# Designed miniproteins, single chains, part 26

Each design is a single chain, and the fold is of that chain. pLDDT is the mean over its residues in the fold that is shown.

## One batch from the design tools (miniprotein)

Design m877
Fold by ESMFold2-Fast:
Structure m877 (fold): chain A 57 residues (1-57)
Amino acid sequence: MKIYKIKLEDGTEVLVATDRDLKVGDEVEIQALNGKKGTVLGEAEGEPDTGDVRVVG
């Protein structure tokens, strides 16, 4: 798993662990946050806040 920093629409930044290869600027939906949408800022290090994410099609 990789950890990514994602900026939510409300301006909150979260760390997400996923097996997916995400790119800066990708839009994702975070299922563990009740489907909140966010934009990938990049790969990060640290303790993940959540691990349940889906890329928006």
Scores: mean pLDDT 76

Design m878
Fold by ESMFold2-Fast:
Structure m878 (fold): chain A 65 residues (1-65)
Amino acid sequence: TEEEERRRLELMERIIERLGEAEKARQLLQQGRKDPATRESSEAEAQRVLKEKTEEIERLMEEIR
């Protein structure tokens, strides 16, 4: 139905948003690696965010199914 398609599109948009946030975290990780002073803190934070976003994406994908 149109309502089911709408719901799927909304879930897809949320997945895209989470993917964008994960990509930003990956970019911050790459930038942080260029500075030894911030490398450890940047890696830890980026890894935490990436894990959270991956879990959110998996949950949203399960809802689409």
Scores: mean pLDDT 77

Design m879
Fold by ESMFold2-Fast:
Structure m879 (fold): chain A 119 residues (1-119)
Amino acid sequence: MSLEEVLRERLLEIIDELESDPRASFLIEEPDLSLLPNYRQVVPNPISLSKIRERVEAGEIRTIEEFEELMEQMFENVLHAAPEGSELRKRAEELKKKVSEKLERLRAELEELRRELES
């Protein structure tokens, strides 16, 4: 198995875990205006978990850094649109931390696999 194939599979696993978390349902598609009425006004670059999945499946995401940038953009979009002290803001911050911790572990795993695949 190539490092590229392992990366793709691990990124999809992270996406699958988020899609399975009811607290993360608001990230799957672009937020409804009833939840974030100013979203389209304050977010110049909308991105959803669904769009990130499509890019990973298409092989467009080749590094953890590219994936992290898209995930951070998604979370920051919600944080910019969500009112301070709102439940939605708290969920976005908690999920952002969860993803960051998963990516830290993935970086360590891929570095170990790289060493194993090199002679």
Scores: mean pLDDT 80

Design m880
Fold by ESMFold2-Fast:
Structure m880 (fold): chain A 64 residues (1-64)
Amino acid sequence: VDEGLALYRAGRLEEARALFQQALQQDPTNFEAGLLLLAVELRLEGRDADAEQLLAALQAALKS
């Protein structure tokens, strides 16, 4: 997850997608990996604002 998030922040979206898909395949209940994968897909569709809002909300929830 941490490596995938670093790739996402670097704009390496295809590589980030692959890592989040692998994490979700290993644990289908990994809600964090599922949401991060959705954020990558939103950015690939050009919905950058939606992706950033989703990521910010997830990170805020996890820090609490």
Scores: mean pLDDT 77

Design m881
Fold by ESMFold2-Fast:
Structure m881 (fold): chain A 59 residues (1-59)
Amino acid sequence: DLYRPGEVLTGTITRMEEDPDKGLILTIQTADGRLLDVLVPKEEADKYSIGDVVEVTIK
């Protein structure tokens, strides 16, 4: 029940937080009810909105 490298998860963006040093942090609620924080580059911020369904690959 732990996330493994290369695993693809589907989830909904529930929170977006801008970090001036790191970029955009997305909080994604997965279909199994877990929360996952994902860092994305600032230039990709316009591609994401709260309520969007996204696929995330675990690194």
Scores: mean pLDDT 73

Design m882
Fold by ESMFold2-Fast:
Structure m882 (fold): chain A 67 residues (1-67)
Amino acid sequence: MIARFQEAVVAGDKEAAVRAFEEALAAGEDPREILAAAGRAIAANPDADKEAGKQALNAVGAHYLSL
C-alpha cells in the first residue's frame, strides 16, 4: 500500500496520492511512516519532479488535517 502512495507522490498526482494515503490508513499503516516513505521516495528518485512531489505531499497533508 505504501508503494502505491510513493508512486503517486513521485508522479505529482495529487488525487491519486490522496486516495493511496486513505487506502494505506485503512490498511493500518502509520500515517507518519506513510509520509516519511513518500519523502524518501522523492529524495531517492533521480528523475522525480521534486516540486510536483512537494505539492502532492502538501495536498495529502491538508486532506489528512481535514479528517
Scores: mean pLDDT 74

Design m883
Fold by ESMFold2-Fast:
Structure m883 (fold): chain A 96 residues (1-96)
Amino acid sequence: KPVSELTPLEILLEIYRRFKDKDTITKEEVKAYLTELFSKDFPKEVAERFADTLVGLLDPDGDGTITYEELLAAVEKYFSPELAERFKAEIDKLRS
């Protein structure tokens, strides 16, 4: 599916799908995968800018590490509580 057609929820689920077996995710790993994902539909420079923006929202303490709990909290804070609940529900399906 082209990234231009992806909702914020779909992008978050793609991040989770890549890292579902890890207790923590590094900022560099998330940025690399988002850059790869976006570069399918956008020039690398644009893809890197989108990845940097999203990673900045997911790592508010700036320690370079993102936990699942931090990711969920960032979605609730910067997007909506409704999106956070939807994200959690979709993760539960992926873990089934």
Scores: mean pLDDT 68

Design m884
Fold by ESMFold2-Fast:
Structure m884 (fold): chain A 96 residues (1-96)
Amino acid sequence: MREALELEVSAAMLLLSFAVGKRTGASPEELARRLEREGGRVIEAARRLGASEEEIARMEELRREAVEAARAGDVEAAGEAILELARLAEEIARRA
């Protein structure tokens, strides 16, 4: 229960951090740094909840895609990657 809630909260914080960065006009590097940090927290919470190695590998790939897209200034691609990462996190939390 507690670990599942921590994963859900981390996913929500990732989405909120992206939305705030987008609305406040954060630089590509600042947005990339936020997504790397918050995405890392989501992945660690999922790992503690017993996510499979395949799930963790997919989340790491999505985090990399989001960070690279944000750094390149592709805010739309970054958003798609973190939405997919958050969706996977919610599926893992619901299963726990």
Scores: mean pLDDT 86

Design m885
Fold by ESMFold2-Fast:
Structure m885 (fold): chain A 91 residues (1-91)
Amino acid sequence: ATPSQQAAAIAAASIGVIGLEVNLKLGRATERDLRNFAELVKQAVELASPEDAPLVAEIAKRGADIARQAGFDEVASELEEIRKTAEEKAK
C-alpha cells in the first residue's frame, strides 16, 4: 500500500470512531454505522504498517467498547477480532 493509502485508511477509522462516540452520547448509535466502521477498521489494519498497527488496535478497541455500550454485542466481538489482528501485525 502507498503511504497516502495508509494515512487515509487510518484517518477514516479515527474520524469514524469519533462519530460513533458522538452518536452513542446522542442515543443515535446504529448497528449499520458500527458495521460500516468495522469495515473501515479492517481496511486500516490491512493497509497499516507494523509501526502504525498499535494505533489501529486502539481505534478497534474504542469501537468495540461503543458497540457493547449500544447493545450490539456481535459487532463488538467482530471489532475485538479486528483489534487482535492489528495487535498481531504490530509484532
Scores: mean pLDDT 87

Design m886
Fold by ESMFold2-Fast:
Structure m886 (fold): chain A 71 residues (1-71)
Amino acid sequence: MLSKEELEEAKKFVYESLLAGKSKREIIDWLKEKYGLSDEEAQKIINEVEEEHKEELEAAQAARVREVLAL
């Protein structure tokens, strides 16, 4: 289990990575390497960040999807 400090660091990294357009797979792999988490534990942290920062992440994701699809 992550400490409270490690969890906050992981959540900050997840938030910044999602804003930057990193894939969930890349984020999961980083969390596994950095903290020794399982895929399921890493996905749980990603889900918590997505729920906590839904508005900001949806706006950033919409902008990134539009950029990728626009050629």
Scores: mean pLDDT 76

Design m887
Fold by ESMFold2-Fast:
Structure m887 (fold): chain A 55 residues (1-55)
Amino acid sequence: MAAELAAGRRTGETLAAIAPSMSRETLDYVVAQTGASKSPEQAAIVRDAVEAALA
């Protein structure tokens, strides 16, 4: 569980770093895929990081 949350945070940070170079459509798709394949908590962390980077 703790490792999964850490992994989600790292994924979110990576996506946030490259978000300005990627289409919002692609980033939204990746976030949705994360939610489908991972825990809801991990998906929420990734989504929050991406939204913050795009704002």
Scores: mean pLDDT 66

Design m888
Fold by ESMFold2-Fast:
Formats: sequence, structure tokens, C-alpha cells
Structure m888 (fold): chain A 89 residues (1-89)
Amino acid sequence: SEPLLRPNPELAALLAEVGEDREVYSLGDILTAIGTWALKQGLVDLKSNDGTIDLSGTPLERLFGVKELHWKDIPLIIEGILRHSELVS
């Protein structure tokens, strides 16, 4: 079975900005919500040849611990989410 995650207050606050108010999420649901948030903020340019996203001054800088992120850096993205979540058994 897929593990469920309980967001910490910092991650939960970001998820609330896209209308997510659940207690627990799958990793995929959190990834989708973060992606929706980034698109809503205009941080993702789907036509860019450079997959680099500037996170400076956003909640995602605090979440991932970096000022700049490539959208294909899946291990870094997952680690940031897990660092701000509690695994629910």
C-alpha cells in the first residue's frame, strides 16, 4: 500500500493556499498540490528551455532548502516533502 503523509504546519499552510485541508495525503497528492501552487504563482514556464525554477522569497525556498530548483530534481523534491511530513502507518 502507498504510504500516507501528514503535513507539518509549514507544508499544510502552503497546501491550504490551493484549497487542500486534509489531515493526510499520498505523496502523489502532495506533489500535485505543490505543482498547482507553483503554476498559480507563475513560477513554472512550460515553454522554457531551462527547466530551472527560481524559488527565492517563496514558501518553496523554505520547503526545499534551496533558492533554485530544476523540475526534474525528483529526489530533492521528495526529500523536501518528507522532511516536512510525518509518515502515517
Scores: mean pLDDT 78

Design m889
Fold by ESMFold2-Fast:
Structure m889 (fold): chain A 75 residues (1-75)
Amino acid sequence: SAEERAEALLRPILEPADETLEAYHDGKASPKEAAEALRAARAQVEALAPQLPPAVAEATLARLAGLAAQLEKQA
C-alpha cells in the first residue's frame, strides 16, 4: 500500500532522530544534538514529501515540529 511504502521511505530518516531524542531524554545526548537530529529529519522529510501521501507528509512534519518546540521549552 501507499502507507506501507511511505513507512519504508520514512523509517531510515525517523529512526536516527527518534534514537537521538531517546538518548537526550536518558541524559546521553545534548539538547543541541537532539535539535540537530530533528532539523536533519525535517529537511529529509520535506525533500521526500512529493513522494509521500500528503496526509502522511503533513502528519510527520507536524510531529517533528512539535518535538522541536518541546526541546526549546526544555532548554
Scores: mean pLDDT 85

Design m890
Fold by ESMFold2-Fast:
Structure m890 (fold): chain A 65 residues (1-65)
Amino acid sequence: EYVKLEVLESPGRPSLVGKTVYLSMEEVKKLTGKTSFEVGQVITLKVVDPETGKEFELKVKVVEI
């Protein structure tokens, strides 16, 4: 199962703001340490840019579960 997230803030890659990201429920739990999520919840994720290999933080909103 996938969780649909909207990027609200991306200081490491500003072009991602307003984009949609799909992550598995298991991946979101691993990245946040949380066991349950609600539509409208704002969370911070650590991600690696596949083009540069740099780790940065994304502030995202849960839009669909």
Scores: mean pLDDT 75

Design m891
Fold by ESMFold2-Fast:
Structure m891 (fold): chain A 79 residues (1-79)
Amino acid sequence: AAERVIRALRLEAERLKDIPEAQKLFLEAAEALEAGDFDSAVKLAKEGVKIALIEGEGLSEEEAEELAEQFGAHLRAQL
């Protein structure tokens, strides 16, 4: 389970090469998950999603935060 999530986080980071801060956060989330720190991994991935939505899609901070929380809940359920 965790190995598939780690691969997915790294693949998403590759897709976000044009948004360096979001890419960095997804890579840090993958590293946290490899270390067994699920709480840090979810927190870092949520922040990465928030930045990707603001910088990539032009969403407001409020809209991006709501979607990032939904993503974090989904990610936590897969771990």
Scores: mean pLDDT 84

Design m892
Fold by ESMFold2-Fast:
Structure m892 (fold): chain A 80 residues (1-80)
Amino acid sequence: MVKVKVKLPDGEVVELEVEEGASATEAIGKALELAAEKGYDPEKLVVKYRDIEAKDVKEIREKAKDVKVEEGDVITLEEK
């Protein structure tokens, strides 16, 4: 398992565990599910991860499709 950090729009940081070798698309998907469970609308969030900035699910899939997550990576979620 690889641990990544998710920074929510309110500044809260939560750790997620993903499978080793998981894609950035998978990890970002789990981060958006976590945000939804905490009351955020995933469609109103901007995702920032390394050099990727995406405003919707289509951009996330396009920009992150071939990127793998590494331990200690940070996924930042911000409101639009």
Scores: mean pLDDT 78

Design m893
Fold by ESMFold2-Fast:
Structure m893 (fold): chain A 80 residues (1-80)
Amino acid sequence: SKDEELLEKFKKKLEEYLKKIKEALEKKDMKTVKELVEEFYEEFYEIMSKLSEEGQKQALKLLDEFNEEATKLYEAALKK
């Protein structure tokens, strides 16, 4: 379905953005971290406008996963 294709593409973007955020955090580049988070939320809002109501529920779960993983990366960076 169109929802499955959009969600699969969004999952790949989630992985790419988390990788970039980790790299920026390791460099203590908080400006880049903020910009990457903002860009990912723009991607999220774009996909939400294209998804069915059921697909939107799945996208919200992916956003929650992104926020949890990004928080873990941030906490790990603060310990160094």
Scores: mean pLDDT 87

Design m894
Fold by ESMFold2-Fast:
Structure m894 (fold): chain A 76 residues (1-76)
Amino acid sequence: STDPLVIMGQRIVDDAIRRYDSQPIQTPDMRRMIDSMRDSLKRMQDPSKTVQQKIGQLMRIIGDAQDMDMQMQKMK
């Protein structure tokens, strides 16, 4: 996609997946957060969505990524 918002969302999701894959223990909670981020990214890729709707999905991706980071911190 050439949409800067979608590119940003994709980078956050890709980084989250990389961090998830590097964990020695992968929890169901982490998987749920990854699946949530993927669903939000898929919604952003819908060409019928407005810029405002894409920003809303990007904010959800950022929130899910932060929640996953907090979950990883609790496991240390």
Scores: mean pLDDT 84

Design m895
Fold by ESMFold2-Fast:
Formats: structure tokens, sequence, C-alpha cells
Structure m895 (fold): chain A 63 residues (1-63)
């Protein structure tokens, strides 16, 4: 079940990044919210998903 949750979370993050890339007017998420999401992902799903969340927001900053 944990492996299934991790896979679903990673697929959701990929979908969110693709949606952001298609948007011409992306509003930045506050750093405090990003850090809280990373902490929550680490506690709930482990460091692999937490790193994926961090990388998603880093890629969004490049758009």
Amino acid sequence: SMEKKKKEALELLDSLLEAAKKSPNIRPVPDEVIERMIEAAEKELGPEVAEAVREMFEEMDKI
C-alpha cells in the first residue's frame, strides 16, 4: 500500500508539472507553503517523494 501511495503521488506531481508548463501565467507558490508540502511529503511518503516535490517546484520556477 505504501508503494502504491508513492507511485500515485509521483504520478500526480508529474501531472501538476505538465499542467503548469501549459499555463502561460503561473503564479508563484509562497516558499513557506512549499517547505510545508515538502515536510508533509517526507513524513507521510518518505524522502523520495519529498525530493520529487522539491524538484517539481524548482522546475516550475524555470517556467
Scores: mean pLDDT 74

Design m896
Fold by ESMFold2-Fast:
Structure m896 (fold): chain A 95 residues (1-95)
Amino acid sequence: LEELLERIEEIIKEIEEAVRNNDFEKLEESLEELEELAEELPEEMKAVVERFIEAAREYLERLKEDPNDEKTKVNLSFLLIATLTELELLYRKLK
């Protein structure tokens, strides 16, 4: 589980970089990789990651329409932080 969460954190950082660089292809690829890894998570953690992916895909579509939408980029950054925080809290609860 710890190794899986470390890989998820790495992918989330890749997503943050892709958003910063308007690299929508990399963002899509990172979301697909995250979806695959989510299948290996406990149900509660999987639900958190799936919710993140759904919201991130919605933000991706907005950014494809307007790559300079700073509000969407800021909202996605807050979503990333919130998701990582929720996963950390769930991991501590499972210990």
Scores: mean pLDDT 80

Design m897
Fold by ESMFold2-Fast:
Structure m897 (fold): chain A 57 residues (1-57)
Amino acid sequence: SGQDFLARLISRELGVSLATARRAVRLLAAGKLQEAADLLGISVEQARQLHRLLQEL
C-alpha cells in the first residue's frame, strides 16, 4: 500500500508512467538507489530522499 502510494506520487510529480514509477519504487525498496535515480531521471540524492519517504509509509 505504501509502495503504491509512492508510485502514484512519483508518477504525478515527475510525469512518468505509473508502470515506470512502480518499477522505480521496487528498486528503492531493494536499496537500488542509483538504478531508481537513472530510471526516473533524478539524482541519487533525490532517490535517497524517496527511499527515506518509503520507509515512513
Scores: mean pLDDT 89

Design m898
Fold by ESMFold2-Fast:
Structure m898 (fold): chain A 96 residues (1-96)
Amino acid sequence: SKMEEERKIAEELLKLVEELEELKKRVEEEQTEEVRAEANAEAKAKREEHQKLIKKYEELSEEVKKELERKLLEKQLETTTDEEELEIARKELEKL
């Protein structure tokens, strides 16, 4: 499903952020120009991957957010016995 694909993208994004933070720390702690240059090159490559994943996430996130909201509202309509809460849920579902 698209939700599983977006969760996978989010997991990959989180992993890249962690890897970038580790590389940044390594660059800050390392005083050797050669090792610093290598770490900076690796960080640059990972930032490019991060940028591509963010773009994919942003493109899909609104559709998946609407799908998630729709599913939550549908479940609320099935479980809620309060007429006022049901009316609010119906109006929110119509806006999606």
Scores: mean pLDDT 70

Design m899
Fold by ESMFold2-Fast:
Structure m899 (fold): chain A 94 residues (1-94)
Amino acid sequence: SVNDRLERLIKSAEALIEEVEAEVAAGASRATLSSHRAFLDHAIQEMEEEFRRLKEEAKRRGEEIPEELLKRYHEVLERMRALRDRLEALLAEL
């Protein structure tokens, strides 16, 4: 279902956040942080595009995406943006 795919999208983004946070905590190099920052920019764009496609498919199928699931999507997207901003700040200090 559309809801199951959105749930997987959110979980994938959460896993990515955890991976990048762990590498930052481990003292990753400037090159590694720069790579992660570029990857997060791409991942944010892809996630927003996939979410748009999922909303269009839900509309076509007459499915309603639960408000709680929409809230979780927006929360994880904001966490990705905040992490990107933190990487930019770290790169400026290295």
Scores: mean pLDDT 86

Design m900
Fold by ESMFold2-Fast:
Structure m900 (fold): chain A 55 residues (1-55)
Amino acid sequence: MLSEEEREEAREVAEAIAKHNGVPLNEEGLDEALSSMSGEEVREQVRGLKEALGL
């Protein structure tokens, strides 16, 4: 299970992606991703996206 800090980091990354694409944050998509993925999978994806975005 994700900690609150890890969940907030995932949200920050999702918001950065949404901003980069000029669209509002897809809260439904974020919730679906967090509920369908393991904590380890979310951590790996967040790390990769942060690296890709230069965060």
Scores: mean pLDDT 76

Design m901
Fold by ESMFold2-Fast:
Structure m901 (fold): chain A 83 residues (1-83)
Amino acid sequence: SSLEVVSLSEVNGIPVLHLRSPAVPSEAELRAAVEAAMRELGFSTDGLRLEEIGSHGPYRFYAAYVGSGPDRQSLLVVVRVEP
């Protein structure tokens, strides 16, 4: 896999997974990296949703989440796409 995990950090109480890839990653590669990060945070992966929420320059942004309302566990995913 060309998808590299750069870091798993927190910004204003929100977990952020930073990834790098030479091309737009496949959903399978992205999902695998997200599930690994969710497990590291102690979050559930049952019913995991992964949605693209935007892009800016070389960056693509995704929201990963399980549950709803106050029980919602979420992770922001940032992928730097650079050849």
Scores: mean pLDDT 84

Design m902
Fold by ESMFold2-Fast:
Parts: structure tokens; C-alpha cells; sequence
Structure m902 (fold): chain A 96 residues (1-96)
């Protein structure tokens, strides 16, 4: 999943979305730094789907998947992933 996040970050960088790319790379490092749990895997998969949608120009799916990821991170009390998701939202808003 970290490798998939990095692949999406590379595509964002190619589009000139440098802040969103940097936030995605920080999330990839957070995912790689911790052992995989089912909840962390589900959160990371939702973030990957969010970024795939953004890279395809589907802003509605981007927002939907990223909101689901944030809610799951809150429910799991994963403050590291939640802050990473908040940074992604902030970066995407600044580059929209």
C-alpha cells in the first residue's frame, strides 16, 4: 500500500500538484513505518482510491473516499494517519 501511495504521489507531481504529492508521500511513510493491521490496511486502501480518483479528475470520488478514510482513522484513534489525511485535504484545497 505504501508503494501504491508513492505511485499516486508521482502522478500528482507530474500534474504540478506538488503540495498534494508531498502530503501523499508523508502518508506513504506513515503506512510503511508501522505493522499492517486490518484497520490500517482499510484506511490506506481508501486513501489510495481517493488519490486514484483525484488523478483521474474525479473530485467527487476523491472527497468521498478521503472522508471515509478520515472517519475510519478517527474511529480507530490512529492520530498519525488522521493528521496525514488532514494534510492531504489541506494540500488538495490549496491546489484546487
Amino acid sequence: LADQLLAQADLLEQQGKLKTSAAARRLARLVAASPETPSRRNIAELVVKSLQSLNQGDYSKFASYLTSAALLAMAEEDEGLLEGIRELIRAAMEES
Scores: mean pLDDT 83

Design m903
Fold by ESMFold2-Fast:
Structure m903 (fold): chain A 55 residues (1-55)
Amino acid sequence: KPVVPELSPEEAELAPKVVELRDQGYTLSEIAQKLGLSVTNVENILIKTYLQESA
């Protein structure tokens, strides 16, 4: 589905770190706590990143 969540500039800057922590096996809650984000923000970053690669 061609739905890409809008990211704030701050979330976009943190996107590489979110992906890196996820690849290391951290949960969404742990990533959110480490980066000072909500779980929803972490989820939106991951969705946008994977949708861009799939598009």
Scores: mean pLDDT 73

Design m904
Fold by ESMFold2-Fast:
Structure m904 (fold): chain A 90 residues (1-90)
Amino acid sequence: SAALREQLAAALKAVVAGESLAAIAARLSPEIHLAVLQLLSLELNEKSKHPFRLTPETSPLEVVEHLVEAAREELPGLVPLFEALLARVS
């Protein structure tokens, strides 16, 4: 959905801009939080041998923290992952 695409793109942009994790987490909509976690979990599981496992109980802050960690270590690999996710939900 457009809302999912917008939230994922905004979160990634904020991560690379160095915004506070609390501020980024506050922007994740409760309405699409579960969908974001499910799609991100699927893409990470498909991409990595040792992916982070996201669950419905994962808080928005934990999602943002994972995105920050992934961006630090795997930013070049994370870009194609997000591009594939955006293409899938467009």
Scores: mean pLDDT 54

Design m905
Fold by ESMFold2-Fast:
Structure m905 (fold): chain A 82 residues (1-82)
Amino acid sequence: MAEKAKEELEKKVNEGIEKARKDPSKLDQYLAEVEKFAEETKKKYPEVGPYADEAIGRARQAAENIKKEVETKKKLEELLSS
């Protein structure tokens, strides 16, 4: 059971990151879905808490990187339009 929960967490994170990469405008939505799933899994299976925390951490780090890429592109566009 716990091992399957870990596998599901990994799939959820990877799918969320891939979708966010393809459409950064929905990043917050995908991140929220991953975090909600991880928190619910952690509550049902406390023994996978560290894996759920790892999953949330990876999702947040990927989201941060995507946001920085978008921010950089926006700043570049602003400078070019000046």
Scores: mean pLDDT 79

Design m906
Fold by ESMFold2-Fast:
Structure m906 (fold): chain A 61 residues (1-61)
Amino acid sequence: SVEELLKELEAFVKEALSKASSAQADQIWALLEEMQRRLDAGEDPAAVIAALKAGIEAILA
């Protein structure tokens, strides 16, 4: 469900931010803003959440 995906995303983002440098944290917040815009535009939540997770993984690589 979307609710379970959002709960998992919240945990993932919190863990990512705990490991991030200040520069990486800024990039993660910018990515979160972009993904929120996409959700507000009516894009598929599962696809948007998957893209966000992939983007965060790339930032932290």
Scores: mean pLDDT 83

Design m907
Fold by ESMFold2-Fast:
Structure m907 (fold): chain A 83 residues (1-83)
Amino acid sequence: SELEKKKLKEQAEQLEQQAKQLEQQAQEAFNQLTDVGSEAVRNPSLDDDEVAKRMTDLQDRYQQLRKQAEELTKQAQELKDKL
Protein backbone atom coordinates (compact mmCIF):
# COMPACT_ATOMS: atom_id res chain seq x y z
CA SER A 1 0.00 0.00 0.00
CA GLU A 2 1.05 3.64 -0.47
CA LEU A 3 0.87 4.15 3.31
CA GLU A 4 3.31 1.27 3.92
CA LYS A 5 5.69 2.68 1.25
CA LYS A 6 5.57 6.09 2.94
CA LYS A 7 6.34 4.50 6.33
CA LEU A 8 9.32 2.55 4.91
CA LYS A 9 10.63 5.74 3.24
CA GLU A 10 10.33 7.70 6.50
CA GLN A 11 12.10 4.90 8.43
CA ALA A 12 14.90 4.82 5.83
CA GLU A 13 15.29 8.63 6.07
CA GLN A 14 15.45 8.44 9.90
CA LEU A 15 18.14 5.73 9.71
CA GLU A 16 20.13 7.83 7.17
CA GLN A 17 19.89 10.86 9.48
CA GLN A 18 21.09 8.77 12.46
CA ALA A 19 23.95 7.37 10.32
CA LYS A 20 24.96 10.93 9.34
CA GLN A 21 25.04 11.98 13.02
CA LEU A 22 27.21 8.95 13.86
CA GLU A 23 29.53 9.80 10.93
CA GLN A 24 29.90 13.34 12.32
CA GLN A 25 30.72 11.92 15.78
CA ALA A 26 33.23 9.53 14.18
CA GLN A 27 34.87 12.46 12.35
CA GLU A 28 35.10 14.36 15.66
CA ALA A 29 36.77 11.34 17.31
CA PHE A 30 39.18 11.04 14.34
CA ASN A 31 40.01 14.76 14.56
CA GLN A 32 40.70 14.40 18.30
CA LEU A 33 42.87 11.32 17.60
CA THR A 34 44.83 13.31 14.98
CA ASP A 35 45.24 16.25 17.39
CA VAL A 36 46.54 13.95 20.19
CA GLY A 37 48.97 12.29 17.77
CA SER A 38 50.22 15.66 16.48
CA GLU A 39 50.65 16.99 20.03
CA ALA A 40 52.60 13.86 21.08
CA VAL A 41 55.00 14.32 18.11
CA ARG A 42 55.52 18.05 18.89
CA ASN A 43 55.78 17.65 22.69
CA PRO A 44 58.00 14.67 23.73
CA SER A 45 57.51 15.60 27.44
CA LEU A 46 53.88 14.38 27.38
CA ASP A 47 53.16 11.22 29.41
CA ASP A 48 53.48 8.37 26.88
CA ASP A 49 51.07 6.11 28.83
CA GLU A 50 48.38 8.83 29.01
CA VAL A 51 48.81 9.65 25.30
CA ALA A 52 48.62 5.94 24.37
CA LYS A 53 45.43 5.42 26.43
CA ARG A 54 43.75 8.53 24.97
CA MET A 55 44.65 7.47 21.41
CA THR A 56 43.37 3.91 22.00
CA ASP A 57 40.08 5.19 23.48
CA LEU A 58 39.55 7.61 20.56
CA GLN A 59 40.48 4.95 17.96
CA ASP A 60 38.02 2.47 19.53
CA ARG A 61 35.28 5.15 19.56
CA TYR A 62 36.01 6.05 15.93
CA GLN A 63 35.81 2.39 14.81
CA GLN A 64 32.61 1.74 16.82
CA LEU A 65 30.86 4.86 15.46
CA ARG A 66 31.90 4.03 11.87
CA LYS A 67 30.58 0.46 12.22
CA GLN A 68 27.26 1.69 13.65
CA ALA A 69 26.90 4.27 10.84
CA GLU A 70 27.62 1.60 8.19
CA GLU A 71 25.06 -0.78 9.75
CA LEU A 72 22.35 1.94 9.78
CA THR A 73 23.19 2.89 6.17
CA LYS A 74 22.77 -0.77 5.13
CA GLN A 75 19.43 -1.00 6.99
CA ALA A 76 18.22 2.19 5.27
CA GLN A 77 19.25 0.80 1.85
CA GLU A 78 17.41 -2.49 2.56
CA LEU A 79 14.24 -0.51 3.35
CA LYS A 80 14.63 1.56 0.16
CA ASP A 81 15.14 -1.64 -1.88
CA LYS A 82 11.66 -2.78 -0.70
CA LEU A 83 10.09 0.35 -2.24
Scores: mean pLDDT 87

Design m908
Fold by ESMFold2-Fast:
Formats: C-alpha cells, sequence, structure tokens
Structure m908 (fold): chain A 82 residues (1-82)
C-alpha cells in the first residue's frame, strides 16, 4: 500500500529531523560549529535518500550519530580537564 509506505517514511523523516535538531543544538552549544554543519548535512541527505534508498539513509544517520558522539566526547574531555 502506497499510503502505508508514506506513513512509515514520514515517521522516519520526523525522527531524523528530531535527532538533527538535538545533535546540531548540542554541538553548537559546545562550540563544535564545523561538526554541527557536517551533522546537519548528513541528516538532510539521509532525509532526501530515505524514499529512494532506506539502507543508505540509515547509514548516513549512523555516520551523523557517530560524528556527534566523537565531538561530544572531545568536548567532555575538555570540561573534565578544567
Amino acid sequence: MEEEKKKKIEELKEKIREEEERDVFLLTLYGRREEAEKVKELYEKAIELIEKDEKKAKELVEEARELTRRAMEEASREIAAM
């Protein structure tokens, strides 16, 4: 069913947008502007691809999550060293 596929795709897009907003906010808050821009780009690309290639879109989401995780780990180390 085309309608059922649209609902699933829209739900996935909403989840990706929520993660993008959260991760970009956190990275910006911690002064990781370049990583915030890259993470935003990866999530936006995933949203574009999700209708055409869900697997590739999920890989991009995972890349964005990993980049956010590493940048936040670096920020946490700087705070801990204070």
Scores: mean pLDDT 81

Design m909
Fold by ESMFold2-Fast:
Structure m909 (fold): chain A 85 residues (1-85)
Amino acid sequence: MASAAAAKKLAETGEKVAKESKSEGAKELARGVAENASAASSLHKEGLEEGVEGLKKRAEEAKDPDFKETLEKLAKALEEALAQA
């Protein structure tokens, strides 16, 4: 149940990232992470962990503070889903 709640939050955050940033790279990362988070109910840990690392690296590469913060929020939500698994 908790993993499902975290996955839903990540999906919502991913949509906000896509709307706010409009960056194709950020949108694809958020989309991929949200899709993997939805599969968290099946314990897809490897895919989720790759998503977390990808978001964190992209956040560090991003020059915009707002963009970094948003990507870090996505990574955190995904990490919470993993912690529940």
Scores: mean pLDDT 63

Design m910
Fold by ESMFold2-Fast:
Structure m910 (fold): chain A 70 residues (1-70)
Amino acid sequence: SMSLQEQIRRLMDEMMDLGAKGVGLATLYVSAKKAGEPQEVIDALQKEFDAVQARLDAVEAQRQALLAQL
């Protein structure tokens, strides 16, 4: 089984990847709105952004739970 420190490090790595994905999606959303893309495209980007934010919240909750065990 993984050490507590290894588990925390993996969650931090996932948070960095999700953060980068969130920034990319926010940039695409702004660009799509400016370009007048169809509402379906705007809605799809919003849905992906919301999913990334939900996963970030879940990963942060897991990280805090592990830190509380130290």
Scores: mean pLDDT 87

Design m911
Fold by ESMFold2-Fast:
Structure m911 (fold): chain A 109 residues (1-109)
Amino acid sequence: MEKIEELKKKMEEKREELAKDPENRQAQLEALKAQAEIDLAKAREEGNEEDAREVEQVLRARLLALGAPASREELEEARAYLREKLAKEGHAGLRELLAAVEERLAALE
């Protein structure tokens, strides 16, 4: 889709912005959303609903880790998803996301 090309360009611009200012939360959020939209569009083009759901769940977890507004239930769902995925994949980035979500849940208590 033509909008994927626009999203890729936006992603490139945000990566350059983050290279100069890694703490720019606005740029981080925009980069994550753009990447997720690209991945989601590709999964839908391939007719893979499972991949599309996975992209949505990972985006949600990353947004929550960056402090996006969320209910306790949403944080608990993200934690459950990340724990299940880590048990299967063992990816270091997912451990960092899980830790951030768990810290937010602890802060609510």
Scores: mean pLDDT 74

Design m912
Fold by ESMFold2-Fast:
Structure m912 (fold): chain A 80 residues (1-80)
Amino acid sequence: SKGAEELANELLKKGILTEEQAKELIEMLDRSGSYADIADFLMKKANLTPEELKEVLEELLPNLSEEAQRLAKELIDVLG
């Protein structure tokens, strides 16, 4: 989806993910995978704590479309 591509591209732009990892994230989001599994993927690949990933996603929210914001908020929700 465009929302998945937008979120992945913003994480790539910040240097949080590689191009390969950004592509994998898009595939996971488009398959309506578990948000908990996606959050675990992001934490492992970017070497981030739950708190650090949550802060990154919250910082991105104002610059994201409504669809990408929904995806980011689902990830924030599973992080606690």
Scores: mean pLDDT 86

